# Ledger of designs, part 85: designed miniproteins, single chains, continued (2)

Each design is a single chain, and the fold is of that chain. pLDDT is the mean over its residues in the fold that is shown.

## One batch from the design tools (miniprotein)

Design m6942
Fold by ESMFold2-Fast:
Structure m6942 (fold): chain A 90 residues (1-90)
Amino acid sequence: SDEVLETFIKDLEQLMAKFDELPEEVQKKFAQHLVGLRPQILAVASKSSKELRDKLAETLKKLSEVLKKKGFEDEAKKIEELADEIASLP
């Protein structure tokens, strides 16, 4: 689970670095897809180390801020809620 979560975080960081280069429709669809992956993300995070969960939560909060600036407020809120859920895992 740690390897899967670490790879996911790295993929998110790489995508975020290039996010402004993506068409607006693709940016929105990506955010919607991530929101749809909530159950899968929580399942992997629950089986991962606290260190990786904290890193994922931080990365998702940064993504939420980017989405808010682009006007994707609903997706931003849901991703922020996901980040808080991950950070609250035992």
Scores: mean pLDDT 85

Design m6943
Fold by ESMFold2-Fast:
Structure m6943 (fold): chain A 107 residues (1-107)
Amino acid sequence: SEIENTPVDEEILARLKAFFARDSGLTEEKLETMARVLAYLKVPVRLAPLVAYLAGMVLYDKSPASYWAKRYKVPEELILIARKVAEVAFGFPMKEEDLEKLKEYLE
């Protein structure tokens, strides 16, 4: 896939490593995968830790992305990006509806 061929952004990876330094459940391979997804989706480096954190928070709820956007007071696009990070890094499948909405935001 295009994401698998995306190089690791070392600045994003460094910020994720710093943010999750106390989380023993996140391997370097998972952090690298998250960094690749965030770089592929052109997430600003400064927002990368927030989006990765949101990926963990949105996994267990079937609520629409708009619900989580309102709950965390972030744009819906960041929730959809967080769900894509969760899909690629943790194997949690995105709904087709969420994939279509994400494509619209990426143009």
Scores: mean pLDDT 79

Design m6944
Fold by ESMFold2-Fast:
Structure m6944 (fold): chain A 63 residues (1-63)
Amino acid sequence: MDEPSPFEQAVQDYFQTGSRESILRAIQLMLEGGVPRTAVLDLVTNHLFHLSRSEAEELVDEA
């Protein structure tokens, strides 16, 4: 009943490897799940990855 979601796997992979690809995958999954761009930017800058705003905007645009 508790298989990690693809999002959870991407977040865990980032904390283990520091991979930019893992951050990008997590952002892609949030956007595909219907999370608004503004909420994704807030989450990745302030809550999940503590990215700078410019880095977050580049990754969200790439996703």
Scores: mean pLDDT 76

Design m6945
Fold by ESMFold2-Fast:
Structure m6945 (fold): chain A 80 residues (1-80)
Amino acid sequence: MVEELKEKAREHMRGLAERLISLGADAEEVRRLTEEGAELAEEYLESGGDPAILERLREVEEELRAVAGPAVEAARAAAE
């Protein structure tokens, strides 16, 4: 069911945002990117798998990795 998959995508992105923010990532940027990712995931499901939307989802993932990467790496270093 597309509706159930959309809800799972939103829940996953919310959980990801909470985890990254808890590690010290920029809350504003993380929320912006995870919200954009959730919207694109919903559009992807509605489109039946549009490759252009999938490519944009990959771009959002790359931006999120760039924004959250330093905080994740700092948290890992602190845990050592």
Scores: mean pLDDT 79

Design m6946
Fold by ESMFold2-Fast:
Structure m6946 (fold): chain A 55 residues (1-55)
Amino acid sequence: SLEDEVAEAEARIAARREKTVKQYEKLGIPVDKEALDRFAAAQLAYERARLERRH
């Protein structure tokens, strides 16, 4: 279903965000979590719109 595919996209986006945070922490680079959250939200919106076009 559309909602199942959106949930899968949200999970993938969240996993990528978490991986990015961990990589930055390992490198000692300051993490702008608000910017990452905004990017994740925008990516989810794009993925939802794309999936809605298929349904």
Scores: mean pLDDT 84

Design m6947
Fold by ESMFold2-Fast:
Structure m6947 (fold): chain A 85 residues (1-85)
Amino acid sequence: ELPAIPAEVAAEMRARMAPLYERAAALMAEHPVEEDPEFAKRVVEELARALLEVMRELGVPEALIARHEEIAERDLAELDRMAEE
């Protein structure tokens, strides 16, 4: 199993990411992925980059960072598939 993130680090990560997640949710509500998958992909790319940087700054274990990177890659690949259809 992957190591757990300490509660204090998780709280700081959530605090730093909260405004970015809120912005992403608002942008994707305005531009639904079904209507604008390219825009949704750009929003997800920005959010994933920000999350990975915050995790590195807070000293989250590399194994967890790698897992989040894998998730982001899969999400972006799915958005690319939708954009091509």
Scores: mean pLDDT 76

Design m6948
Fold by ESMFold2-Fast:
Structure m6948 (fold): chain A 54 residues (1-54)
Amino acid sequence: PNTIGTVIMGRHIALSKVLLGKEVEVTNPEIADRSRALGDVLAEELRRRIEELE
């Protein structure tokens, strides 16, 4: 699988959702499902880390 592409896109999705409030469309169908799943997990972890700082 395109692991590096999935990780890069997942991080981009997480940062865009949490920091910018924007959704990112994944145009590469091979990595789309995996990148969205990873992005959701990373977004939850990022929110948790921010909450720990409060």
Scores: mean pLDDT 75

Design m6949
Fold by ESMFold2-Fast:
Structure m6949 (fold): chain A 77 residues (1-77)
Amino acid sequence: AREAAVEALLRAARILAEAAGLSEEEIEEMLKEIRETPDLAAVIAGLRAARDVLARRGVITPEQAEEVNALLAKAEE
């Protein structure tokens, strides 16, 4: 269901945004955009790219990267 995919993407986005140092206000704005988007495939691609960059730079832990990966995989089902 779309609702389950959106929920998984919101959780993945929050993990990455918090790690990147975004404010709560910036995070809420981003999450609102994800809820309202018709193009979930673009959101999945963007979050994968962000995960890869943050993991490569050591900003997120391997465990956080795995959690995000699991959420993105769930959103694709």
Scores: mean pLDDT 83

Design m6950
Fold by ESMFold2-Fast:
Structure m6950 (fold): chain A 84 residues (1-84)
Amino acid sequence: AVWKVTVTNPSEEVLKFFEELEKQGLAEVEKVGDDTLVATIYDPTPLKEYLGELYEEGKATVEQVGDDTTIVTLPGGTITIEVI
């Protein structure tokens, strides 16, 4: 499945992570100003692993808010994942 991801208030670490996904051909990424990043994810595996690591470090919480929508809350921002 293709994931549409919206990141609000991304850290430099999060921005670099999504830039690397795009360089690997695993996502298309658009930075919409300083406070928002939109990505189309073709392979969700690296993102799942990254979010899992943040969760284990106590840096993220994960909540499913709809059938196709998950919100990940980070210090200072959010990642909204929509399955399309």
Scores: mean pLDDT 82

Design m6951
Fold by ESMFold2-Fast:
Structure m6951 (fold): chain A 68 residues (1-68)
Amino acid sequence: SREKTELIEEIYKLLKNLSDEEQQALAQKIAEKLGVKVFPDRSPLANITLLLLGLSVEELKELLEELK
């Protein structure tokens, strides 16, 4: 729980540096991996933040390394 929360917070800080287009592409990629749909009425960043809750600790660590 704590480790997952800390990883999500660190990822969120990096996500704010992405363009809207990059955020939208990432939201779609994670949604497809989880088998869910993005919310069209939400910002890309808000969609990603919700989707991160569906990822495992291991998947969050991989995403964090990809964003560095």
Scores: mean pLDDT 80

Design m6952
Fold by ESMFold2-Fast:
Structure m6952 (fold): chain A 55 residues (1-55)
Amino acid sequence: SSMQQRIDDLQRQGRDLIRQSRNYRDVNNDTDRAKQLMNQARDIYQQVIQLSRDS
């Protein structure tokens, strides 16, 4: 279903944001940017939960 594709896409985006966050923290020593990316990943995760309950 299109909803399942949406959930799958959001899960991939969330994983990518977590990876980017770790890179900014560990490679660039940019903890503020890392925190912003983790907050974005959390928001994506909340969207996945909401869509999974509504579908």
Scores: mean pLDDT 85

Design m6953
Fold by ESMFold2-Fast:
Structure m6953 (fold): chain A 125 residues (1-125)
Amino acid sequence: SLEEEMDRIQYDVARGELSPEELIEKYYELLERIRNASPEELPTYMSYALRVLALLIPKLSKEEVEELLNELFELLQELKDRMSVDDALSFYTGLRDLALEEGFEELAERLEREIERLKEEARRA
C-alpha cells in the first residue's frame, strides 16, 4: 500500500539507507502518480509528496529546494479544481509552512494569497 511504502521511505531515510538521489526519484514517481490520480486518490498522493519533500529539504541545496517547492506549487495550481476546497487548503498550507521554514518569502506570500482565496470560498459554501 502507499501508506506502507511511505512508512518504509521514512524508516529508510532515518536509518541513512536511502540516498537523496533515490528519494528524489521516489518524489518524482509520486508527482507522476498525482498527475494520473483520480480526485479520490489526489489527497493521499499530495500528502505523501509533501512528506517526501519535507524529508528531502535538509539533504538538498537551497536552490534545489526552491525548484522542488515551485514544481509542487505549479502542480497544485493545476490540480486544485480536481480536489475539495478543504483538501486544497490543507496542501497550500503545508507547502506555505515549508516555504516559510526555508526562507522563500515570495513563494510563501503567493501561497498565502491562495489560502486566503480558498478560505473565502469555504466560508461561502
Scores: mean pLDDT 83

Design m6954
Fold by ESMFold2-Fast:
Structure m6954 (fold): chain A 74 residues (1-74)
Amino acid sequence: MAEEERQKRIEEALKNVRDTADKLYAEYKATGNQLYKDQADLLLSPSTEKVIRDGAPLSLEHARAVAAARQAAA
């Protein structure tokens, strides 16, 4: 039942990304540093969600790489 295991990984990755984004928003509110908000917005982007839904391994490093790629494309 690899599909059920994959779904659990996707749910865990989505939860981890949302939890990380929430922490970044909290830091933004505490410090006023716009970079925290920008990073949180990039983590919650549709592109990041699509990568997770496609079942690709998503570590914090991969999330940062996606964010950096989006900034380079701007």
Scores: mean pLDDT 69

Design m6955
Fold by ESMFold2-Fast:
Structure m6955 (fold): chain A 90 residues (1-90)
Amino acid sequence: SAALEEDLRLLRELAERLAPLIENKDWAGVEKVLQTLANLSAEEIAAMSEEEKKVLGEIAIAIYKGIKEGKLEEGLEEAEKILKEAVEKK
């Protein structure tokens, strides 16, 4: 769907923004990007289905875990798999 393609694009843009910050150990910058994402999602979360909220939560956890463990690429790959599986399951 167009919405999923847009979500994948935003996830990729987020990855591109986070990668240099993580490489430079700019944890303050990483936190700012994550806070911005959380704030932007707040209004949309209210309109989401329970299943969509669950998927978003799993994606956020995967990215956050990857960042904290220094494995951003693995976290992003897991987030992309979660998103794709959610679409195929529907």
Scores: mean pLDDT 64

Design m6956
Fold by ESMFold2-Fast:
Formats: structure tokens, C-alpha cells, sequence
Structure m6956 (fold): chain A 69 residues (1-69)
């Protein structure tokens, strides 16, 4: 599922990258699929720009907490 893919990509990003280098762009229309694509580009190409809605940010924080705790 896209949620599981997001979790896997986020775990890999947290292991390899400092979150302070990630640029968050607020996009209320950003989908889970868009965020997955942004994370894949961040890991493969170094483009660390993430398009995030408030709902997607909440999901990312929940998943990051699960990965880190």
C-alpha cells in the first residue's frame, strides 16, 4: 500500500538524511502518492523538497514516531 511505501521511504530517509535539510512546501492538495514520489526523488536524486498537506504532515509525524520509538 502507499502508506506502507511511505513508511519504508521515511525510515530510509531518517537513517540516511538529516531532517533539518528537508524543505517542506505546504500544499493542501498534496496526495499520499505525491508525497511518496517526493520521498523517492529525495532518496534517489537529492531533491529534498516535500509537498505536504496538514493531514500528510500528521501522518508523517505519526510514522516517524513509530520508526524512531
Amino acid sequence: SLRERLRELLAELLEREDLSEIKIVWDPNATLEDLVEDLERALEEGDRTLHVSPELLQLMLELAREISG
Scores: mean pLDDT 78

Design m6957
Fold by ESMFold2-Fast:
Parts: sequence; C-alpha cells; structure tokens
Structure m6957 (fold): chain A 93 residues (1-93)
Amino acid sequence: HHHMTEEERNTIRTVAAALRVIGLAIEYEILKKNGTLTPEQEAQLEAELRRIAREDFGLDDETVEKLLTAVRNGDWETVEKMLVDVIRREKEK
C-alpha cells in the first residue's frame, strides 16, 4: 500500500537487503559448485556482501566476517539465523 509507517518502511528495506544477501549467497554457491567462480567474481560478491552487512545491517567487522565465512562454506543455517536476527532487531525499534 502507499501509506506505510517509517517502521514498516525500515523493516521492508531490511528484508529487501536480506533477500539480496540470499541471492548473492546462492550465486556464490552455484559458481563455486560449478567450478566457475573466478577470483574477480569472488571479490565482487564478497565486497557486496560486506557493504550490505556494514551499511544496511550495521554489523561490526567480526559479525561481517562471520556472515562471509558462512556464505563461503555454504552454511545456510548460520546465514538464515543471522538474517533473522537482523530483521528482528529492526522490528524491535
């Protein structure tokens, strides 16, 4: 709808960023499994993941590296738990 609260808009932005992280993690996993992940693609995907985690989620460097490690390892349980935590924190404002 056209009349959202600021809280609803912020929650939607955080969910959209979380969906972007999922998309990047899927792309990383597919390229890695197919043996087509180039160093340039890996660097670009990791840079985008770090940007989202730092700028959109406000995560500290340790938590950002935890997210990247989970993505690199295909640890979807950790990725899911971290994204759910970020969304919950935004909703608690």
Scores: mean pLDDT 82

Design m6958
Fold by ESMFold2-Fast:
Structure m6958 (fold): chain A 74 residues (1-74)
Amino acid sequence: MEEEIEKLKKGVEEAKKMLEEEYPELADQIRKKLDEALEKAIELLKQGKFEEAERVVKQGYADALAEADRARAA
């Protein structure tokens, strides 16, 4: 469980770096979205729901990317 939590934290930090490099003007917004996804994923991991935790992180990344793209299009 703790090892899986650390793995998710590292994945989220890498996702933050990638999105911040592409959307530096939205860095704070991206961090907030990914941190919210990480918190939900950690709660799922504590319940033994590994696949759901992974989906939550992936969805958070997709949502952050979609919001960043939408903000640039506006």
Scores: mean pLDDT 78

Design m6959
Fold by ESMFold2-Fast:
Structure m6959 (fold): chain A 106 residues (1-106)
Amino acid sequence: GMDRVEEAGLARLREVAGLSVEEVEERAAAGDPAARRAILEAHRAGAATALELRGELDEAARLRAAASPLEFLDIMLDHQIRISPPEPEVVERARELNRALAEAAA
């Protein structure tokens, strides 16, 4: 359930950053790209764990193997669009946000 997803995300955050959640969030807010990457990696780990718990193993593996932040953010977004398609304008704004998040973490 949700506890396992949260645990996976927090474990990945600590692994990538070597810092507390609070310290990573403070650094990310201050513009640290490494801290921003750690947050995105935590989200990826949580999302992949959620997919694995649903038996969606191929999609989880694809998400874990993604080579860049933009790639895994778009995989996560494509999954959400398939489950519950929003209006085209919402999709385009989400794509723009993914590009901005990936650039901010570079």
Scores: mean pLDDT 84

Design m6960
Fold by ESMFold2-Fast:
Structure m6960 (fold): chain A 67 residues (1-67)
Amino acid sequence: GKREKLDKVIRENPSLSAREIAELVGLSPATVLRRVAELRGISQSDARALLRDPEAAQRRLVRRILA
């Protein structure tokens, strides 16, 4: 279904924006951000940051987990 396609696109395309992923799967960007947060075990705000600048967001997330 759409959820399985969403999960596959998120897994294979970690640098795509929520809007781009939403267009590929036919879902809203909000649904994409929520699913990214669930799959990575992070907050929706962290997922939004990760999709905008994955390298900077990942470094910030690692720093927070190690604190």
Scores: mean pLDDT 67

Design m6961
Fold by ESMFold2-Fast:
Structure m6961 (fold): chain A 114 residues (1-114)
Amino acid sequence: SEEEERIRKIAYEEAKKTAEELGLSPEQVDRVAKAAAEITLILLRPKSKPTDIQEIRDVIKKYLGKPPPLFIRTDASEKGYYSDENQTLVIPEHLLDDVEKLARELAKELSKLL
């Protein structure tokens, strides 16, 4: 849809800017930004699908080449994080209403998987 393409573009550009600020190479920036944009689209779906976690894992494997997190969950934290102990990507629930912030936080966490 036109709205999906608009969200993908905004998420990609914000994730790209964030990855560049983290000092990643141009190739790494593009991979992180693409992964963050696709994950943003999955997380912002009006209705969750049983395959959402599997789709996110496939995106991470496709763009970052790292083993994907075992679990993905939201919580009431202020910032996202990756838990190595639980192999879990934690995404703050308040970011689900903000495409730019969600993409930025995803880029930070996904960059750690490089």
Scores: mean pLDDT 77

Design m6962
Fold by ESMFold2-Fast:
Structure m6962 (fold): chain A 77 residues (1-77)
Amino acid sequence: SIEELLEKLRELIEELKKANPEDLEKIYEIVREMDKILEEIGEIIDTMTPEQQEELRELVREAQEIIAELLRKHAEL
């Protein structure tokens, strides 16, 4: 269900928040898992409510910001 996919996406974002900037392998692993979930959401996007679509946009934005910060911190090492 979409609710289960959004929950999995939230869990992966929490993993990103806890990721060590030195551990690029772990960061890319989480990103690959997120990409798989986003692909699954894409298959059912037409069934999503406007509220669910907005939540998805906010989660994707948050994930992108966290990934960018982790990669910047890694580059400064």
Scores: mean pLDDT 86

Design m6963
Fold by ESMFold2-Fast:
Structure m6963 (fold): chain A 61 residues (1-61)
Amino acid sequence: MAELAALVAQLSEAQQEAVTERVMARMAEWTAAHPDASLEQQTELARETLAEVVRETLAAA
């Protein structure tokens, strides 16, 4: 949790916007495939997806 916040703080405004767009796209695909998923499952996946996309963005920079 604290580690993810520190990684997000390293992103520029443009990178943060790109991260949000990618997270939303991946979540939309997953939700379409799992329409009966619980709110807890969606929240956990959103957290994991955010962490993954942030790490990918920093690795590409």
Scores: mean pLDDT 77

Design m6964
Fold by ESMFold2-Fast:
Structure m6964 (fold): chain A 75 residues (1-75)
Amino acid sequence: MEAVAQAMLAKADELEAAGRTDEAEALRLAVEAQLAWAEGRYEEAVELALEGMRKLGVSEEELERARREAEEFLA
């Protein structure tokens, strides 16, 4: 997990340097979501993942479906 997180953060820095700020922020949110999940903060991890997906242009309908699936899994 640490190696993947480091690679994603390095890629986010490259994207930000290239002016692709939304994609860089989405990758950083994905790393934060993975860390939150590993620490047992599942609800926070889901929220961070959904925010990252929204920055990448995922539709609100797909985000709502993903949220419901996550809530069902965590119940």
Scores: mean pLDDT 79

Design m6965
Fold by ESMFold2-Fast:
Structure m6965 (fold): chain A 65 residues (1-65)
Amino acid sequence: SSKIEEIQKEIKKLNDEANEKYKQIRSLFANKAPQADIEKAKAEYSELNKQLVEKVRELRKLLES
């Protein structure tokens, strides 16, 4: 269904964004960035993961119907 395809596309986008944010966090640590910058990046990464979990749950429910 188009809804399944839409959610799969959203999951891919969120996963790509989370991977890039994780790389950013690692770069901030390597460059000894201020703790405030690291904590901000971690908070953004956490938010992306929350969105990803919710989209995966939506996809699972649709596939079980």
Scores: mean pLDDT 87

Design m6966
Fold by ESMFold2-Fast:
Structure m6966 (fold): chain A 71 residues (1-71)
Amino acid sequence: SLSREEIEELANRIKSQLEKYLQQHPDTSREQQEQIIGNLSRELRSLGAPESFVRKFEKELREIVDKIQSE
C-alpha cells in the first residue's frame, strides 16, 4: 500500500494527466468522462486510498472536466 503522501502525489499527477487528455480530446463524451473518473477512482482505492480521499478526488476530477468542457 502507498503512503498518504504517495497517494496525494499520484492523485495530483493523475489530475494533471486528465486535464491534458481532455484538452487533446475535446470530443470526450459524458459517458466516457464518467468511465475515466470511475477507473481512476478504482485505481486509487486499490492502492489503499481511504474512501473520504477517493470521494474528494472524484469531485476534483469532475471540476477539471467541467472547466475544460466549458472552454
Scores: mean pLDDT 83

Design m6967
Fold by ESMFold2-Fast:
Structure m6967 (fold): chain A 84 residues (1-84)
Amino acid sequence: MRKEVIEELEKIKKEGKEKLKGEELKFLTSSLDGVIKLVEKGDLETAINNLGIAITKAKEEKYEEVAKMLEKAKKKVEEAKKKE
């Protein structure tokens, strides 16, 4: 379960590296790295909350593609939490 979620988050991070540059890429990768560490620890609730905060911040900065990628990541973590 957690391994599959981590693989999905790493895939989103890889897509970001291919599509994004500069500050948007740094924002996405730092946000996902923090979330991946929380998922590895089994703290899915904090991971979901941190993704919610990051999505709000990305939207405020007008990093619309980052916000979409983080929303996808949040959905994956929420689905994993429902199964555990």
Scores: mean pLDDT 84

Design m6968
Fold by ESMFold2-Fast:
Structure m6968 (fold): chain A 90 residues (1-90)
Amino acid sequence: EEEEKRRAERLARMAEILAQTAKNLGLDDVAEKARQIAETAYTDPEKAEAGLDELERWLRAQPPSDVDAQIALAFLEIARAIDKLEEERR
């Protein structure tokens, strides 16, 4: 239970970081999808994880000239790195 709750909280936090970053960059579709993933994390963490991975793949597929998509991807990668660092400290 605590491990599942922690997984849900971590997925929700990563998705919220992406949603806020995307919203600030004007990537409204990405922000909305990320927000939905954050909401799903507490009810279906497997779907939330799959959704977050799909958004990451979509962002990576954008051309290098799409600076906003590259910034959003960088923030998601930073959020994932922080999550891994926190897990290692346990």
Scores: mean pLDDT 80

Design m6969
Fold by ESMFold2-Fast:
Structure m6969 (fold): chain A 100 residues (1-100)
Amino acid sequence: MKPSEEEKKEMIKLLEEVKKLVKEAKEYLEKGDYKKAKELVEKAFEKLDKIRDIVEKTLSEEDAKKVNELLDKAAQAMLDLNLEEFEKYIEEIKKFIEEL
């Protein structure tokens, strides 16, 4: 009912990759490169979907619900271009996974 250390490591790696993509997307938006920013956000959503897949396969129903609610909040913060709130939710998810 707990993910393996390998599965935890994979989820944390994907969360860090999402964080990097979103930060880079914001930089391109600030430079007026909307097309590049959109491509980076789409890649970030693809990685969030991979995290959701691991969560559904490896976590208990209760823990999966908590992580998915935080992923939904992170996705909304990303759409709102609120990097500070996005990073807060990503770090909260990472801490939760590390404590499993």
Scores: mean pLDDT 85

Design m6970
Fold by ESMFold2-Fast:
Structure m6970 (fold): chain A 70 residues (1-70)
Amino acid sequence: MLSKEELKKEIEEETKKVEEEIKKLKAQGKTEQAKEIAESAITLLKDVAEKVPEIKEFIDEKIARLKELA
Protein backbone atom coordinates (compact mmCIF):
# COMPACT_ATOMS: atom_id res chain seq x y z
CA MET A 1 0.00 0.00 0.00
CA LEU A 2 1.22 3.51 -0.80
CA SER A 3 1.86 5.86 2.11
CA LYS A 4 -0.24 9.05 2.25
CA GLU A 5 2.83 11.09 1.23
CA GLU A 6 3.58 8.82 -1.76
CA LEU A 7 -0.08 8.97 -2.83
CA LYS A 8 -0.09 12.80 -2.58
CA LYS A 9 3.08 12.98 -4.70
CA GLU A 10 1.57 10.69 -7.37
CA ILE A 11 -1.66 12.72 -7.44
CA GLU A 12 0.30 15.99 -7.74
CA GLU A 13 2.40 14.65 -10.65
CA GLU A 14 -0.65 13.26 -12.49
CA THR A 15 -2.73 16.43 -12.00
CA LYS A 16 0.16 18.54 -13.35
CA LYS A 17 0.17 16.38 -16.50
CA VAL A 18 -3.61 16.79 -16.86
CA GLU A 19 -3.30 20.57 -16.35
CA GLU A 20 -0.70 20.80 -19.13
CA GLU A 21 -2.90 18.73 -21.48
CA ILE A 22 -5.90 20.97 -20.73
CA LYS A 23 -3.82 24.09 -21.45
CA LYS A 24 -2.59 22.65 -24.77
CA LEU A 25 -6.12 21.71 -25.88
CA LYS A 26 -7.50 25.15 -24.95
CA ALA A 27 -4.64 26.85 -26.85
CA GLN A 28 -5.70 24.79 -29.91
CA GLY A 29 -9.36 25.84 -29.51
CA LYS A 30 -10.37 22.32 -28.40
CA THR A 31 -12.30 23.57 -25.37
CA GLU A 32 -14.81 20.67 -25.31
CA GLN A 33 -12.01 18.06 -25.28
CA ALA A 34 -10.30 20.02 -22.49
CA LYS A 35 -13.53 19.90 -20.44
CA GLU A 36 -13.91 16.14 -21.03
CA ILE A 37 -10.36 15.47 -19.82
CA ALA A 38 -10.90 17.69 -16.76
CA GLU A 39 -14.20 15.95 -15.91
CA SER A 40 -12.60 12.49 -16.22
CA ALA A 41 -9.73 13.52 -13.93
CA ILE A 42 -12.17 15.06 -11.41
CA THR A 43 -14.19 11.81 -11.35
CA LEU A 44 -11.04 9.78 -10.61
CA LEU A 45 -9.95 12.23 -7.90
CA LYS A 46 -13.38 12.01 -6.22
CA ASP A 47 -13.07 8.20 -6.20
CA VAL A 48 -9.66 8.46 -4.49
CA ALA A 49 -11.05 10.94 -1.92
CA GLU A 50 -13.80 8.42 -1.02
CA LYS A 51 -11.20 5.66 -0.52
CA VAL A 52 -8.66 7.87 1.31
CA PRO A 53 -10.66 10.58 3.16
CA GLU A 54 -7.52 11.63 5.09
CA ILE A 55 -6.26 13.48 1.97
CA LYS A 56 -9.67 14.82 0.87
CA GLU A 57 -8.62 18.46 1.47
CA PHE A 58 -5.55 17.96 -0.76
CA ILE A 59 -7.68 16.32 -3.48
CA ASP A 60 -10.37 19.04 -3.26
CA GLU A 61 -7.70 21.66 -4.03
CA LYS A 62 -6.67 19.69 -7.14
CA ILE A 63 -10.32 19.36 -8.23
CA ALA A 64 -10.86 23.12 -7.80
CA ARG A 65 -7.80 23.84 -9.96
CA LEU A 66 -8.99 21.51 -12.73
CA LYS A 67 -12.48 23.09 -12.67
CA GLU A 68 -10.90 26.55 -12.98
CA LEU A 69 -8.76 25.47 -15.97
CA ALA A 70 -11.62 23.78 -17.81
Scores: mean pLDDT 82

Design m6971
Fold by ESMFold2-Fast:
Structure m6971 (fold): chain A 99 residues (1-99)
Amino acid sequence: MKREEYLKRIDETIARLEAARDDPALRAELAALHAEVAAVAARLGLPAEQRAEMAAFSLYLGISPEEAARILTDDPEERELLVKVLREKGEELAKREAE
């Protein structure tokens, strides 16, 4: 997957999660999905598109960018990219909450 497509998938997933932010049922589903994805990622290896979507979900689950990157990929370049992007996106979301 191209880096630009990967980053776009993260942004699109964040936009969907923001639109549904105040839904407690969706938050419960995201928590359950995180537990399932962590187990699957460790065993099967997820496609890059799904790793991008799961990275976006991690911002809403209270896990650090470093922990999310470690769960999703063993590729050092992808881990570095995920940590940087998730940190930047987390800061943007925190600024929106402060307004």
Scores: mean pLDDT 72

Design m6972
Fold by ESMFold2-Fast:
Structure m6972 (fold): chain A 73 residues (1-73)
Amino acid sequence: SGARHALRAMQRAGLDRERQNQVLLQLIDGTPELSDEQKKKIRELIEKGVDPITVLKFIFDNSSAEEIEKVLK
């Protein structure tokens, strides 16, 4: 899947968690299909330290804000 491919690319590049999170934030900002509410919730996942693969899946699946919120609690 696109999510797994993106994660493996970051891991092969030797990016630590902080740099991976920076890439994820740039990806969120550059994804016009995501609403402002979805972007806000995905940023909260990153701040909470949720695994990059989970964040990537929400981005690539265009998951609703409600679906993302289920992981935040």
Scores: mean pLDDT 83

Design m6973
Fold by ESMFold2-Fast:
Structure m6973 (fold): chain A 86 residues (1-86)
Amino acid sequence: MSEAFIADLAQQFGLSDSLTQELIDLVKKQEEAGHPIKKVTLQALCAFIKDKQLTSLSQLKLFKPQDLADAGVCSVKTAERILQSL
């Protein structure tokens, strides 16, 4: 997944430049770990961030993996990996 794609998607959801950079770093970290984030998962994550009015990805730690799964963002296992990487 390209940085340009992540930046365009974050802009579509009205996310800050800071959040956009955090998302780029997250996607890269997950790809390097052998667990690439799917485009549909990234889109759902951006929607979740906007809906919850989060200002940083570290605020995702206020949620449990099940909360992300229940919101339709990703599987519990993927949510655990995302939260551990923050």
Scores: mean pLDDT 86

Design m6974
Fold by ESMFold2-Fast:
Structure m6974 (fold): chain A 76 residues (1-76)
Amino acid sequence: MEEEKKKQEKEEELKEVEKLMAKLVDNMEKQGKKGELRDILANTKDKEELIKLLKELGMSEKDAEKLAELAVKSAK
């Protein structure tokens, strides 16, 4: 894999994650659970656990995996 290409892919994924996060926040505001997302992100350091929690918040498994992978990499 090309290192430069991989970094470009990460930037595209970050933009996608921002869109997914915006949709999730909007959906959670409709449910009155906006604070729950912050709590989950603050307390979850494991990718697999974060994926499970994001799925419970209404994300698809694929979207939850993308967001969790990027969030865990950023936290490390």
Scores: mean pLDDT 66

Design m6975
Fold by ESMFold2-Fast:
Structure m6975 (fold): chain A 53 residues (1-53)
Amino acid sequence: MSASTQAAILLEMMANPETASQRRLARRMGLSVSTVSRLLRELGISISKIRKS
């Protein structure tokens, strides 16, 4: 998987933490929900943690 895909997901979550969800990110990035879920896990990112700030 390309580093640019991982960076795009991270930037999207940082830019819009209040709307961050696996389904929304998948739709915006043109990826499957399972792919987004795997990438978030590998990056150590939690949507709950981001929204908690």
Scores: mean pLDDT 65

Design m6976
Fold by ESMFold2-Fast:
Structure m6976 (fold): chain A 79 residues (1-79)
Amino acid sequence: MDSLISQLDNQISQLEQQLEQATAQNNESAKQQSLFELEVLLGMAGIVYGVAKIIGDEEAKKKAQTLIDRIQALLAKYS
């Protein structure tokens, strides 16, 4: 669980950097691609949250919720 959460956090950070660069360069295609990838990661974070809830892992559930909130904030900012 922790390894998957760390991988998701790293991927979100990479996409945030890509979105910042695409926006600075007015590269609409790169921006739309990164937004699509964020929506895929949102689905994955939701699955992690669901699994953590089923197994009763409160720490993993909190971490997954933080990832969901971060992705939603980025989607709102760049949409």
Scores: mean pLDDT 86

